# Designs tried in a protein design run: designed miniproteins, single chains. Part 6

Each design is a single chain, and the fold is of that chain. pLDDT is the mean over its residues in the fold that is shown.

## One batch from the design tools (miniprotein)

Design m187
Fold by ESMFold2-Fast:
Structure m187 (fold): chain A 92 residues (1-92)
Amino acid sequence: SVLTPLTFEDVKDTLTELDLSNNRSLSEIYGYAFENLTKLEVLNLSGSSISEIPVFAFYGLVNLEVLDLSGNKITGPIPPGALDGLDKLKTL
């Protein structure tokens, strides 16, 4: 499955924690996929099948404190633009 900017449209102004861990069908994240989740503090994507983090993947997550990408298929460095604006991030 794929995360796009429209995936969370109905909960964008209320969601503070999102657990998508152990979703083995989740292989792709689009840029701006979490756009407008401005209240989100915890995003757990661990144990999925994600192989690439695109530029602007986490754009708009201005309150994000915890991002868990462990147990995915990610190789190499996370692109600098993917983490841009995550000014509150404490744990990666």
Scores: mean pLDDT 74

Design m188
Fold by ESMFold2-Fast:
Structure m188 (fold): chain A 65 residues (1-65)
Amino acid sequence: DESLNRPKEELIEAGREAEKKAIEAAKAGDVSLAAAYATASALLYAEAGENELAKEALNRVNEAL
């Protein structure tokens, strides 16, 4: 059932964790690590079909740099 432990929700949660790590890396000045986690977050959100979340995550990481 799509309402129970869907792969999409797992991808979104993984994307959120990657986004958090990207923002923390950006705040620490680690541009390479921030870019790696931002890319991972965007890909995870895109796989979930959440292209707007992917775009918002990239913008948020860029603002933290």
Scores: mean pLDDT 79

Design m189
Fold by ESMFold2-Fast:
Parts: C-alpha cells; structure tokens; sequence
Structure m189 (fold): chain A 62 residues (1-62)
C-alpha cells in the first residue's frame, strides 16, 4: 500500500473535499488508479473511512 496516498486521502477528506476532488488531486500528483484504490481499501479496513466512501473513491478513480 502506498502510505503517501493513504495520508493524502485522509487529509483531503478531513478538509471536506469530495471523492471526485480527492481523486482529481491525487491523479494530478501522479498517483495511479491502482494506488488510489489500494489506499481507499486500506483506509476502510482500518475503520478510518466508511465502505461507501471507499467505493466512491474507487469509482471516481476508474
């Protein structure tokens, strides 16, 4: 898991960004779809975000 992507998602969610805004920002920073998907799954597994939020991030990344 890319921990930099995990930290970026968590920070942007805390800042009130939408899943679409988060994915756009991470893609602009050079993160791949796979890195974003793995980071979203990791956050959900850790209980830091809901399953619904993780699925929305995954859909926005595709």
Amino acid sequence: VNEEAVAAIAALLAAGKTPEEIVRELRAQGFTREQIEEAAVALARRGEISTETALELIRAAR
Scores: mean pLDDT 86

Design m190
Fold by ESMFold2-Fast:
Structure m190 (fold): chain A 57 residues (1-57)
Amino acid sequence: SMAELAEREKELYEEALSAEPEKKKELLREMMEIGVKVLEEAVKRTVEEIEKEKEEK
């Protein structure tokens, strides 16, 4: 779910604050990947809502 993805991103952010530069880079990469998944889910939900409206009319 989007909520689980957001919570994971928060955990990675908190870990990154105390991490070495190399580890920070890896954590930022993971956060970006989660961000993409959140956007994909948001787009999918919007499309599903539009399709439901078309089927009801």
Scores: mean pLDDT 76

Design m192
Fold by ESMFold2-Fast:
Structure m192 (fold): chain A 60 residues (1-60)
Amino acid sequence: DEELKEKLREAIEKLKELAKENGVYEEAKPYLEEAERLLEEGDLEGAEEQLKRAALIATS
């Protein structure tokens, strides 16, 4: 689903910004990088799981 891929890319970018603003970018980075990798491989479910982990860190 191309629309879902685009939304996931936008979520990755937003979470990078949020994690930097909250001073937790280094903690969120491995999950954000894995989400990008899975998204490029077409594993949308895996990308979403990694983004959920990154979001938990970014909003802490």
Scores: mean pLDDT 83

Design m193
Fold by ESMFold2-Fast:
Structure m193 (fold): chain A 60 residues (1-60)
Amino acid sequence: MTTLSARFPSIERAIGTALRLIGDFPQATVSVEGLTVTLTGDLSPEELAEARALLAEYAE
């Protein structure tokens, strides 16, 4: 089980990123707490790299 999290500058950015993650990783659990988006799941190394890249790109 892998957990990734990132803090965003606004609720709008956090929600937008969470929706993208839900679409791209439907097998994972995505949660939003304030400005923090957390992705939890059993991800392959490739999916993990993609999720990390997406979080890094959208986090400010």
Scores: mean pLDDT 79

Design m194
Fold by ESMFold2-Fast:
Structure m194 (fold): chain A 91 residues (1-91)
Amino acid sequence: AEKKAEEAIELAEEALELAKEAVKLAGESGDKKALSLGIAAAIIASGALFLAEKALETGDEKLAEEALEDAKTALELAKEALKRAKEALEK
C-alpha cells in the first residue's frame, strides 16, 4: 500500500504540473480540446493525490491502487493535452 501510494503521489504531482502547463499553452493558442484535456487531467490528478494521501494515512491497499490508476490516467491525459497545446501554439 505505502509504495503504491507514494508512486501515485509522484505521478499525480507530475500530471498536475503538466496539466497546468497544458492549460496555460492552450489558453495562449485557443485550442479548446487541449484546454478541456488539461482541466480534466488536473481534476483527476487532484483526486488521485487525495486518495493516495488517505491511503498512506490508513494503509488502505484498495485506495492506494485506485489512486495509482487515477494518477496514471491523469498523467496520460496531461501528456496528450500538453502535446496538443504545443502543436496548436506552433501554428
Scores: mean pLDDT 84

Design m195
Fold by ESMFold2-Fast:
Structure m195 (fold): chain A 72 residues (1-72)
Amino acid sequence: MRAEELARRAGELGYRAAAAYAEGDEERARELNEEALRIIEEAKREFGEEAARRALAAALAGAEAGYREALA
């Protein structure tokens, strides 16, 4: 998987985790957050700290969007 693909996947997972959390599904949110963290660690291991920071930023942006969508 390429660094950009890892960042995109982290963003998707953050979005889904935040949406699940907003709906009260804390267990599903935890599972999705754990998967996002694994992707961020993979980015760091394979592509270095800058790639991990991008993946984390994507996850946080995704989470913000997911939370807003769930509340709409």
Scores: mean pLDDT 84

Design m196
Fold by ESMFold2-Fast:
Structure m196 (fold): chain A 98 residues (1-98)
Amino acid sequence: MAEELRRLTDEVIRAVEAGDFDKAVENARKLAEVLRQLKAQGFDVRAAMEAPPGASELERAIQRAVTALELFVEYAREKGLDPETVAELESLLREIRA
């Protein structure tokens, strides 16, 4: 799971750097779905975000993934990208962080 989160997070970052918005959105949705599944399995995503530097590999992967999604939503809003896509990602992020 930690490796999958890391891979998807890296894919979002690379797609944004390449200017490939469609690929960035696709991988952001996949990343959000993995985080939602972890939360459904009983992982406290909020607690993972507050974890110290000595945290588990999974907790660090969750921190990086959530941070990347937050930054991507800010980027999408700032660039004036599709409002429906921004709203969708904001809703997913809110659900993950609840």
Scores: mean pLDDT 80

Design m197
Fold by ESMFold2-Fast:
Structure m197 (fold): chain A 58 residues (1-58)
Amino acid sequence: KEELLKELKELVEELSKLFSEEDKEILKAIFEHIEEVATEEGLEKAIESLKEKLKELS
């Protein structure tokens, strides 16, 4: 689970570069909450979705 959280955090950091400063703070708050409640399966799906979106935006 720790490795998945680390990957998700890195992807969120990359996506946050595309958002306003206010939205970045919201994303950080959401990520903190996800760390406490998310399952490993949920994290894996989120990571895959974010990787796909980052490739599309590149």
Scores: mean pLDDT 70

Design m198
Fold by ESMFold2-Fast:
Structure m198 (fold): chain A 93 residues (1-93)
Amino acid sequence: LEIPRINGSPLLEEAQKLVEEAARKLAEFGEPEESMRGLGLDLTELIAQAENGNVDETIAALRAAAEYAEAKGATEAAEQFRKAAELLEKFKK
């Protein structure tokens, strides 16, 4: 499965990596790897779409994913999703 390419923004590339790591960590808490890969791919696609100006929806999705991870007890994954959202806020500015 191919991840959408991010074109040249170091902030978006770092955010995408954080999302991939967070999804992997969520799988360690008993979530199916297939579902977590799907979540990671969807979120990385949204980050790639942020290059085209719809960054607010991507930030909201990352914050929702962080809350979901926190509810599961995956604190490290939640922190990574929040960090990705912070990077998108810097990209927006």
Scores: mean pLDDT 71

Design m199
Fold by ESMFold2-Fast:
Structure m199 (fold): chain A 69 residues (1-69)
Amino acid sequence: MVEEIVEHAREVAKTKGIGEGAVEGYRLASRDSPEAQRRVMAELGRLIAEMREQEKRDEELKELLAKLS
């Protein structure tokens, strides 16, 4: 179940953003157990750190293009 939660959160983070992915992952894990919650957050934290840097760059580009149009 922890692995499924992590994968779901990963997909949400990829599609809707890191905050949304983290919230969903934590929410699902918190219903299982504190240990599952800890494991999910540890795995997601590493993924999210990388994705956040990439998303920031993508957001800056999108904002810039929107201003030009």
Scores: mean pLDDT 70

Design m200
Fold by ESMFold2-Fast:
Structure m200 (fold): chain A 90 residues (1-90)
Amino acid sequence: MEELREQARKHLEEAKKALDEGNIVEAVQHLARAVYLALLNRDVPLLEEAKQTAKEILEKIDADPSVPDSVKKQARLILKLAEQALERLS
């Protein structure tokens, strides 16, 4: 359980780093792993941070027309999954 929480945190930190570096695709991939692992661990604080990071990624995606529609759809799906997980765990 603790190991999965550490892996989820690591992926969330990598997602934030990729976002800061402008690597949107890598940010979305790490965010997906973070949300999945946080959901398995019912880690509400990490899901809240992942939800916020997903919103920040979507803002950058909406500002950048070079980002593929598949990546935009994936980011929106990740946000929805984090929101639904938080609702279910509340």
Scores: mean pLDDT 83

Design m201
Fold by ESMFold2-Fast:
Structure m201 (fold): chain A 69 residues (1-69)
Amino acid sequence: GLSEEQKQRIEELMLEQPGLTRREIAERLGVSLSQVRAYLRERHPLVARYSDSLSLEEREKLAVREALE
């Protein structure tokens, strides 16, 4: 699993560059895409339901739209 430092860095990257994809976050941290997906599914379940190719802003828009459906 991810260390607490790696989890904190994911949160910082999401705030600094909300347009980053899950793959880009994984590449910047030097961790596997599956580890980033697992963390986001646990801590940001609405965002984690969407494609790795979508930006964070696009994932948030889709999550809000689905939450209203």
Scores: mean pLDDT 67

Design m202
Fold by ESMFold2-Fast:
Structure m202 (fold): chain A 64 residues (1-64)
Amino acid sequence: MQKYKVTIIGDKPGLRSDGSTLEKGTVLTVTDVKYDSKTEEYYFTDEDGNIVVVGKEDVEIVKI
């Protein structure tokens, strides 16, 4: 299964579906990443099952 290393690098945090945030310096390994070109945001699922939305300038995503 394909994995991605997601790092929050910007000052705008990632927004979780439970209302909490992923702050700058957070690193996660996820198996699903989607990009929305209309909003320039990435969507992924965290290890707790929350959908996370983050702007493309605020995240680094590396395929592993």
Scores: mean pLDDT 84

Design m203
Fold by ESMFold2-Fast:
Structure m203 (fold): chain A 99 residues (1-99)
Amino acid sequence: MPSELSDEVAEVVEEFARQLAAVFDRVAAGELRTEEEVRAAIEEVMEKVKEKLKTLSKEDQEAALRAIEAVIRHLAERRPDDELIRLVLEKVEELREEV
């Protein structure tokens, strides 16, 4: 693909987007009902992303985190009052500090 992102960075971003969409679908279906269940599901997604990020160079880690932030910002534009998006944004900021 003609992209400024490396294949590895694109794979991490795509995996994050897929995993996050699955969490949103589960919330919409009523499978995740409590804030604790939602937080646990988000933490699982972030843990998987963090493990993949650790295999990348520092430059690619920063590129992936910037792309992940862009995905969350795009979702926030679609669902501006969604508390789930706020929780994900907080977790992304936390992940950026660890990388």
Scores: mean pLDDT 76

Design m204
Fold by ESMFold2-Fast:
Structure m204 (fold): chain A 65 residues (1-65)
Amino acid sequence: GPADKEKILEEILKELEEIEKDKEFVELVKELLKDEEKYKEFLREVEEKQLNKEEAFELAKKLVE
């Protein structure tokens, strides 16, 4: 039925959204790697504050800007 189609589409879209976020995160980390001090600060804050993936993504965005 239509409900089965919606559930499958929602799961596919969620997986695609996660893949796109992961690609963006990889690009941010690559930018950080060009600056040794920023990259070290990123790693240090992730470790000291025990940041999850979403928090680490936001930190990477802030450091790249």
Scores: mean pLDDT 79

Design m205
Fold by ESMFold2-Fast:
Structure m205 (fold): chain A 55 residues (1-55)
Amino acid sequence: KKKKEEEFREKYNKELYEKYGSKLKSIKDPEEQEKLRKEIIEEADKKFEEFKKSL
């Protein structure tokens, strides 16, 4: 179960980097970039919590 959680974390983080990486690089405003990063982290945290509850 713990390994499954780690695999989910790693896979989802990779998907987020692929999906949002180019967008983050295209943002020229540091404040907007930081805001997007926080939004991505919050989304990932919510997804992980839901995943844990589904186990």
Scores: mean pLDDT 74

Design m206
Fold by ESMFold2-Fast:
Structure m206 (fold): chain A 63 residues (1-63)
Amino acid sequence: LVGHLVQLVKDVKTSNPAFLEGKKGDLVLVEREVNEHWVLARSLKTGKEGYVEKGAIEVVEEL
C-alpha cells in the first residue's frame, strides 16, 4: 500500500482533524502503514494528510 494511489470505497466523515475525510472515489496517496487497520494517507483532492482505515480504501489499477 505505501507509495500507491488508492481510492476511497465509501464516504468517510470525521470530527477529528487527525483523520482523513473524503467521498467515495476520491484518490489518496498512502504515505505510511500505521498498523493492521490504519494507514496515513494524503488526499489528492484537498492536500490534507490524515489517518484512514484500510477497509475504506482499494488500490487503483496501474496502467
Scores: mean pLDDT 78

Design m207
Fold by ESMFold2-Fast:
Structure m207 (fold): chain A 97 residues (1-97)
Amino acid sequence: MKVALVTAPGRLRGLDEAVRKFKEAGHEVEVVEIAPGESLEDVLRRLAEKGYDLVILTDVSAAGSVEEGRRAIEAAPVPVLSFDLIAKEAGLDKLGA
């Protein structure tokens, strides 16, 4: 599966662990930085047009606010997961549970 990992500009260093984990698991991951002045909705629409089947947000606030992130997810034509939500609810992260 081809996955896009969407993050705020300049946050790549804080996300090195996430990128590493996805690549070690054998997934194809492209990192996409939201440009200053660009909306998350615009980014998600472009990724859908490029044929990505799944988008992972590093956190919901990557769009500038939690509310903007939630709106963008609801409007997205492509499945979107929030990595922050996965990490915070990570009693699940046991996997073998």
Scores: mean pLDDT 66

Design m208
Fold by ESMFold2-Fast:
Structure m208 (fold): chain A 82 residues (1-82)
Amino acid sequence: MSDRQRRLMTFRRAMMQVDTDGDGTISFDQFVALLDSMRDVFSDDTIAYIIQRARQADTDGDGTISMDQFIDIVRQALDRFG
């Protein structure tokens, strides 16, 4: 298993644990806090890219993004930087 695949799997598991309501939706603030707790897993460049992309994905400006959208953003960041 590649290091990139391990980081992505770790992130997916962490996201599922944060989604305590099981609705598949996470606030932007919860997502940023999760990334901050995972600085040992992701580089600063990767985290910055993820945050930038997540802001762009919030097209409604409501501060809420689906878990699937966050996972896809992290996958894209790891493909580029990790």
Scores: mean pLDDT 72

Design m209
Fold by ESMFold2-Fast:
Structure m209 (fold): chain A 58 residues (1-58)
Amino acid sequence: LQELIELLEQQIAQTQAELAEAKANNASPEYIASLEAILAFLQEQLAEAKQQLEQALA
């Protein structure tokens, strides 16, 4: 579970960097929207994983 959280945090950081570069390089609105959707999904997964870890340790 902790490994999953670490992996999700790494993917979020990479996606945020790609999103920032896409915006800086005037990428298509569709591509930017897809990265934002991926980021939102990863953040939701991270929140869920952290909640499960907290419950398992409580």
Scores: mean pLDDT 81

Design m210
Fold by ESMFold2-Fast:
Structure m210 (fold): chain A 59 residues (1-59)
Amino acid sequence: SNVEKGREFLKKAKEALEKGDYKTALEYAQNAIRYFEEAGVDTSEAEKLAGEAKKKLDE
């Protein structure tokens, strides 16, 4: 399902962020947002991770 795919990408985004792989974290978080939007569920957690990864890339 789109919710399951979103959760998988969210998990991968968290793992990439913890490892300092901010580009990969941003890509996974953006994919999670898309799947959650298609499923009609809350995107806040994925959007927060995308924002954190993007902020780190701008530094």
Scores: mean pLDDT 86

Design m211
Fold by ESMFold2-Fast:
Structure m211 (fold): chain A 70 residues (1-70)
Amino acid sequence: MSAEELEKKAEELEEKAKALKDKSSPLYQEAVKYLMEEYGLSEEEAEEAVEQAAERAEALAKKLKEAAEA
């Protein structure tokens, strides 16, 4: 994987992570609804899972950017 590919993937993950942190975004609302409908999670559990997923995606994006700069 090239440094450019790592940077591009990091940017894509960072953008999606920001959308998942925005409770008014369609992506956040769809993710919460998906987890409730498919996995039977409560709204509170689904919201927590989406927030944790966003945090993990942001952390991964940071690692990918660091790898691209190395």
Scores: mean pLDDT 79

Design m212
Fold by ESMFold2-Fast:
Structure m212 (fold): chain A 61 residues (1-61)
Amino acid sequence: SVEELKKKAEELIKKLQETGRKAVDALNAGDYETARKYFAEAQKLDDELVKISEETEKALA
C-alpha cells in the first residue's frame, strides 16, 4: 500500500541521515576506511529510496 511505502521511505530517510552523519564524523576523525564504508552504505540506502519512489509513482498512476 502507499502508506507502507511512505513508512518505509521515512525509515530509510532517517537511516540515511544517521549514516551520513557517521560518515562525516569518521572523515573529521581521519578514519577514512570507516568513512568509505558509511558512504557505501548511504549509496545503498539512496538506491532503495529511488526504488520506493518509482513504486509510489506506479501506485498513484
Scores: mean pLDDT 84

Design m213
Fold by ESMFold2-Fast:
Structure m213 (fold): chain A 64 residues (1-64)
Amino acid sequence: MKFTVDKEKKTIVGDFEAGEYTLVKPDGSEIKLTLPAGTHYISGLEEGEYKLYKGDELVETFKI
């Protein structure tokens, strides 16, 4: 999977595999995402560190 952060738009752009994901916000709260395979945009993010998990696997860490 490949990810890009647009800091000006506070958006993560990724080429995702199909599956269930958990995005952990800077405050430690969680967003659960069920995504089909392909390019997806995750917008409306806050400044800080986000962690993306697929099941129990840490996929990527983002700084916004």
Scores: mean pLDDT 83

Design m214
Fold by ESMFold2-Fast:
Structure m214 (fold): chain A 83 residues (1-83)
Amino acid sequence: DKEYEELQKKIKELEEKKKIILELEEKDVDELRKVLVEMGLPEEQIEAAIKRGEEGIKELLEILLLSIQEGIELLKKKLEELK
């Protein structure tokens, strides 16, 4: 089933993004900006977090991790519905 395969692929992509974000805690601001832009985040959101400093960056990463986890759970639920 193509839909089942597409959902599995999307879940894997989100799990890989989650891993990348967790690794960003050890990166400098320039690497953080580059990775988040490559992930498709709006520049305005990235710059607003950077402007707030370490706390703003931490909050942005926490929100992204939560959003990704919610996305994974939603896709897993859809995958179960296709059984």
Scores: mean pLDDT 78

Design m215
Fold by ESMFold2-Fast:
Structure m215 (fold): chain A 74 residues (1-74)
Amino acid sequence: SMSALQQAQERGQKAMEEVKKKAEEIINNMSEEEKKIIENSKTPVELATAAAKAGFDNERIAALQYAWVMLQKK
């Protein structure tokens, strides 16, 4: 049987997979506002601040931060 800690870790992994899927959807279907936030942000913290000011919710902000990281990856 899985320990409570192992169950918590697996739930965290599933949540991260969902954020990644949302980030990929964002990259394929970004609005002009989302594109500007990503292009003008130098760090994930700046992106979170800009997205929060634009009225995005916390789940969307997390997905946008992940999308930003994916787009910076080479």
Scores: mean pLDDT 76

Design m216
Fold by ESMFold2-Fast:
Structure m216 (fold): chain A 90 residues (1-90)
Amino acid sequence: PQEHPETVHTLDKNVTLFFEVDGEIVGLAIDISGDIEKTIEANRELLKRDPRLTPEQIEELVKEIEKILKNENNDAEIMAKMKELLKKYL
């Protein structure tokens, strides 16, 4: 499916991000409906399920996710930066 990502002034969308890492697809579900703390907690729980990540790397990723969500207003930019971030660590 081809979707045209719109520029979002506020984070009002639930997004599922998919990344390919070493031939495997990793899913990350986020709630970007403006509750950043809830979104961070959901992502922390998802990241804890990946055995390739240490607790320290999870906290660094959560901080980077928070920065992306606070600084980006475009769903496509959020998805692109999240994908690059996870690819860097996974």
Scores: mean pLDDT 60

Design m217
Fold by ESMFold2-Fast:
Order: sequence, then structure tokens, then C-alpha cells
Structure m217 (fold): chain A 56 residues (1-56)
Amino acid sequence: GAAEEELRRIAEELARLVREGKLSAELAQDLLYKEASEKYGEEAARRAVEYLRSRL
């Protein structure tokens, strides 16, 4: 759905910043969890962070 597509897009951008050395993996995961949980709830946030980890 639209929420999953948006969160995957954000996760890919954060993964790119981590790979470029502009952001730590820990901070990227924290930022994604906070944004996703505020907009879509805890379950969506957990899945988004799991996806981000798979892209690192």
C-alpha cells in the first residue's frame, strides 16, 4: 500500500546516506522508527526498520 511504498522509499534514501558515510546505521534506524511510528504505528515502523537493515 501507499504507506509501505513511502516507508520503503525513505528506507532506501537512509540506506544510501549510510553507505555514503553521511549517516550512521544506528541513527538511520532511529530516525526511520520515529517517523514511521508517528505516522503509521509501531508495526509499520518495525517492518520499515527491518527493511532498512536488509539494505545496509
Scores: mean pLDDT 86

Design m218
Fold by ESMFold2-Fast:
Structure m218 (fold): chain A 73 residues (1-73)
Amino acid sequence: VPPLPRLSDTAQRVYDYLVSNPDKRFTSSELAKELGISQSTVSNALNTLVSLGLVEKEKVGKTTYYSLSPLVK
């Protein structure tokens, strides 16, 4: 898999939203609703952001939450 140091437009928009809400956590469906993007597209963007260490993935019960990494807060 080639390294992608630049974010896609969708990944950048997801990341910018999280930067604007650094103390909050969101599900992929919540981010999809807030940004007006499909949940599958948001999930793909979140996978990229998590792989880059920019976003944290936290599982609480059956629900997966995403938040801005502490390293960039």
Scores: mean pLDDT 77

Design m219
Fold by ESMFold2-Fast:
Structure m219 (fold): chain A 93 residues (1-93)
Amino acid sequence: MEIAEIAEELLEVRRKLSEALGGKMTPKDREAFERALKTAREEMEKNDSKEVIDGLLEEARELRAAAQRMGPEFEEIVKKLDEIIKKLEELKK
């Protein structure tokens, strides 16, 4: 499922960004993503996937804005988030 794969990529980016900040991805953040993946799979089956895609897009855009504010050393993370956002926008078409 493409939405689930994109959500997993977003989770990986969030983990890398958190580690770069000297933090760690919290169990709560992981649980939220695991719930989003489960919901994405269930809603795809029901044809109600648009709300899940919109939620993932909002989160990806927030992470991108945060990474961009942190400076040029996070340029690769910003670039990866741009790729994720593009994939999600394509799924919304």
Scores: mean pLDDT 68

Design m220
Fold by ESMFold2-Fast:
Structure m220 (fold): chain A 61 residues (1-61)
Amino acid sequence: MEEEKLREEVERWSKVLSPEELAKKVEELAFQAASKTRDSAKAHAILAAAGEAMKRAVEKL
């Protein structure tokens, strides 16, 4: 999943999933997305975007 789509998906999931389920899902998908890219900068950007989106979603609860 691209970092933009990942951020949007996390926002959507935060409305229907518990914080624990959201964190697990975001972590797994972000790791899979990052591991599929050969660009280390892009991998870091995906992981950072997922972390920030998850933090913002959890903080709203």
Scores: mean pLDDT 68

Design m221
Fold by ESMFold2-Fast:
Structure m221 (fold): chain A 50 residues (1-50)
Amino acid sequence: MEEVERLRREALEAARAGDWDRFVKAINRLQELGVDVSEVVAEAARLLAE
């Protein structure tokens, strides 16, 4: 679903911006759609790490 890809991008952009509230909202919406968020969370963690 295109909505899933949009939400993944939103989560990563929020992580890059340090906006944890927006990140959590995107992750919650992905979970509501039955999507595995493990990969998105891992990618966000990598973006925040040096």
Scores: mean pLDDT 76

Design m222
Fold by ESMFold2-Fast:
Structure m222 (fold): chain A 78 residues (1-78)
Amino acid sequence: SAMEEEAKKYYEKGEEYYEEGLKLFEEGKYEEAIEKFQKAIDAYQEALKLDPNFEEAREKEIEVSVNLLKAAVNLVFK
């Protein structure tokens, strides 16, 4: 369906942002990593609104949320 195709596009966008965020995290650029992780979460959430049974999007949303928290902790506790 059109909604499933759109959900997949949001999922793919989320994957791109997540990959960018992980690279920034590895470089110690925690503020920039958080911005990318937030964009990834937003994209995965849009995918889940369009397809609530999109298990991969739900799993990735949780995974990115954990990495966002790790980045936030590193930013505060230098």
Scores: mean pLDDT 89

Design m223
Fold by ESMFold2-Fast:
Structure m223 (fold): chain A 85 residues (1-85)
Amino acid sequence: MEELLPTREEVAAAIEQLAAESKNPGLADAYRRLAEEVRRTDLSPFEAAGILIALAVAHVLEKKGYTDEAIELVDRLIERLRERA
């Protein structure tokens, strides 16, 4: 099961890809800041999975035009990771 759980580097890479695909520069910047925090935080595989689920929600929000809500969600994740670092 270890090979099926995302690593910290895989999570950071996925976030960087979302930043590159984002049409909104503020959201793209938030994603890049989140990727930096992920690289600095020792994440369990379950925490990594939780972050990916939250990112999927943020991506769907952006696609529906709820960009400010997507940025808020990403910023909240950054705050939680900084509290652990």
Scores: mean pLDDT 80

Design m224
Fold by ESMFold2-Fast:
Structure m224 (fold): chain A 61 residues (1-61)
Amino acid sequence: MIDDVVKGLEKLAEELKKQGKTEEAEKLKQLAAEIREAAEKGDYDKVTKLFEEAKKVYEKA
């Protein structure tokens, strides 16, 4: 589940970068990495917050 979410966000970041939205793409890639690390540590509260932040970045893009 989390691996699929992270891969999905990385794919969206690549698409945004190809569209010239480099700042949003880099932020999504960073958030995807942070979500993976938080999930590895079992910090699901942080995973939820980072996911909400990723959603805001994607909606703005």
Scores: mean pLDDT 79

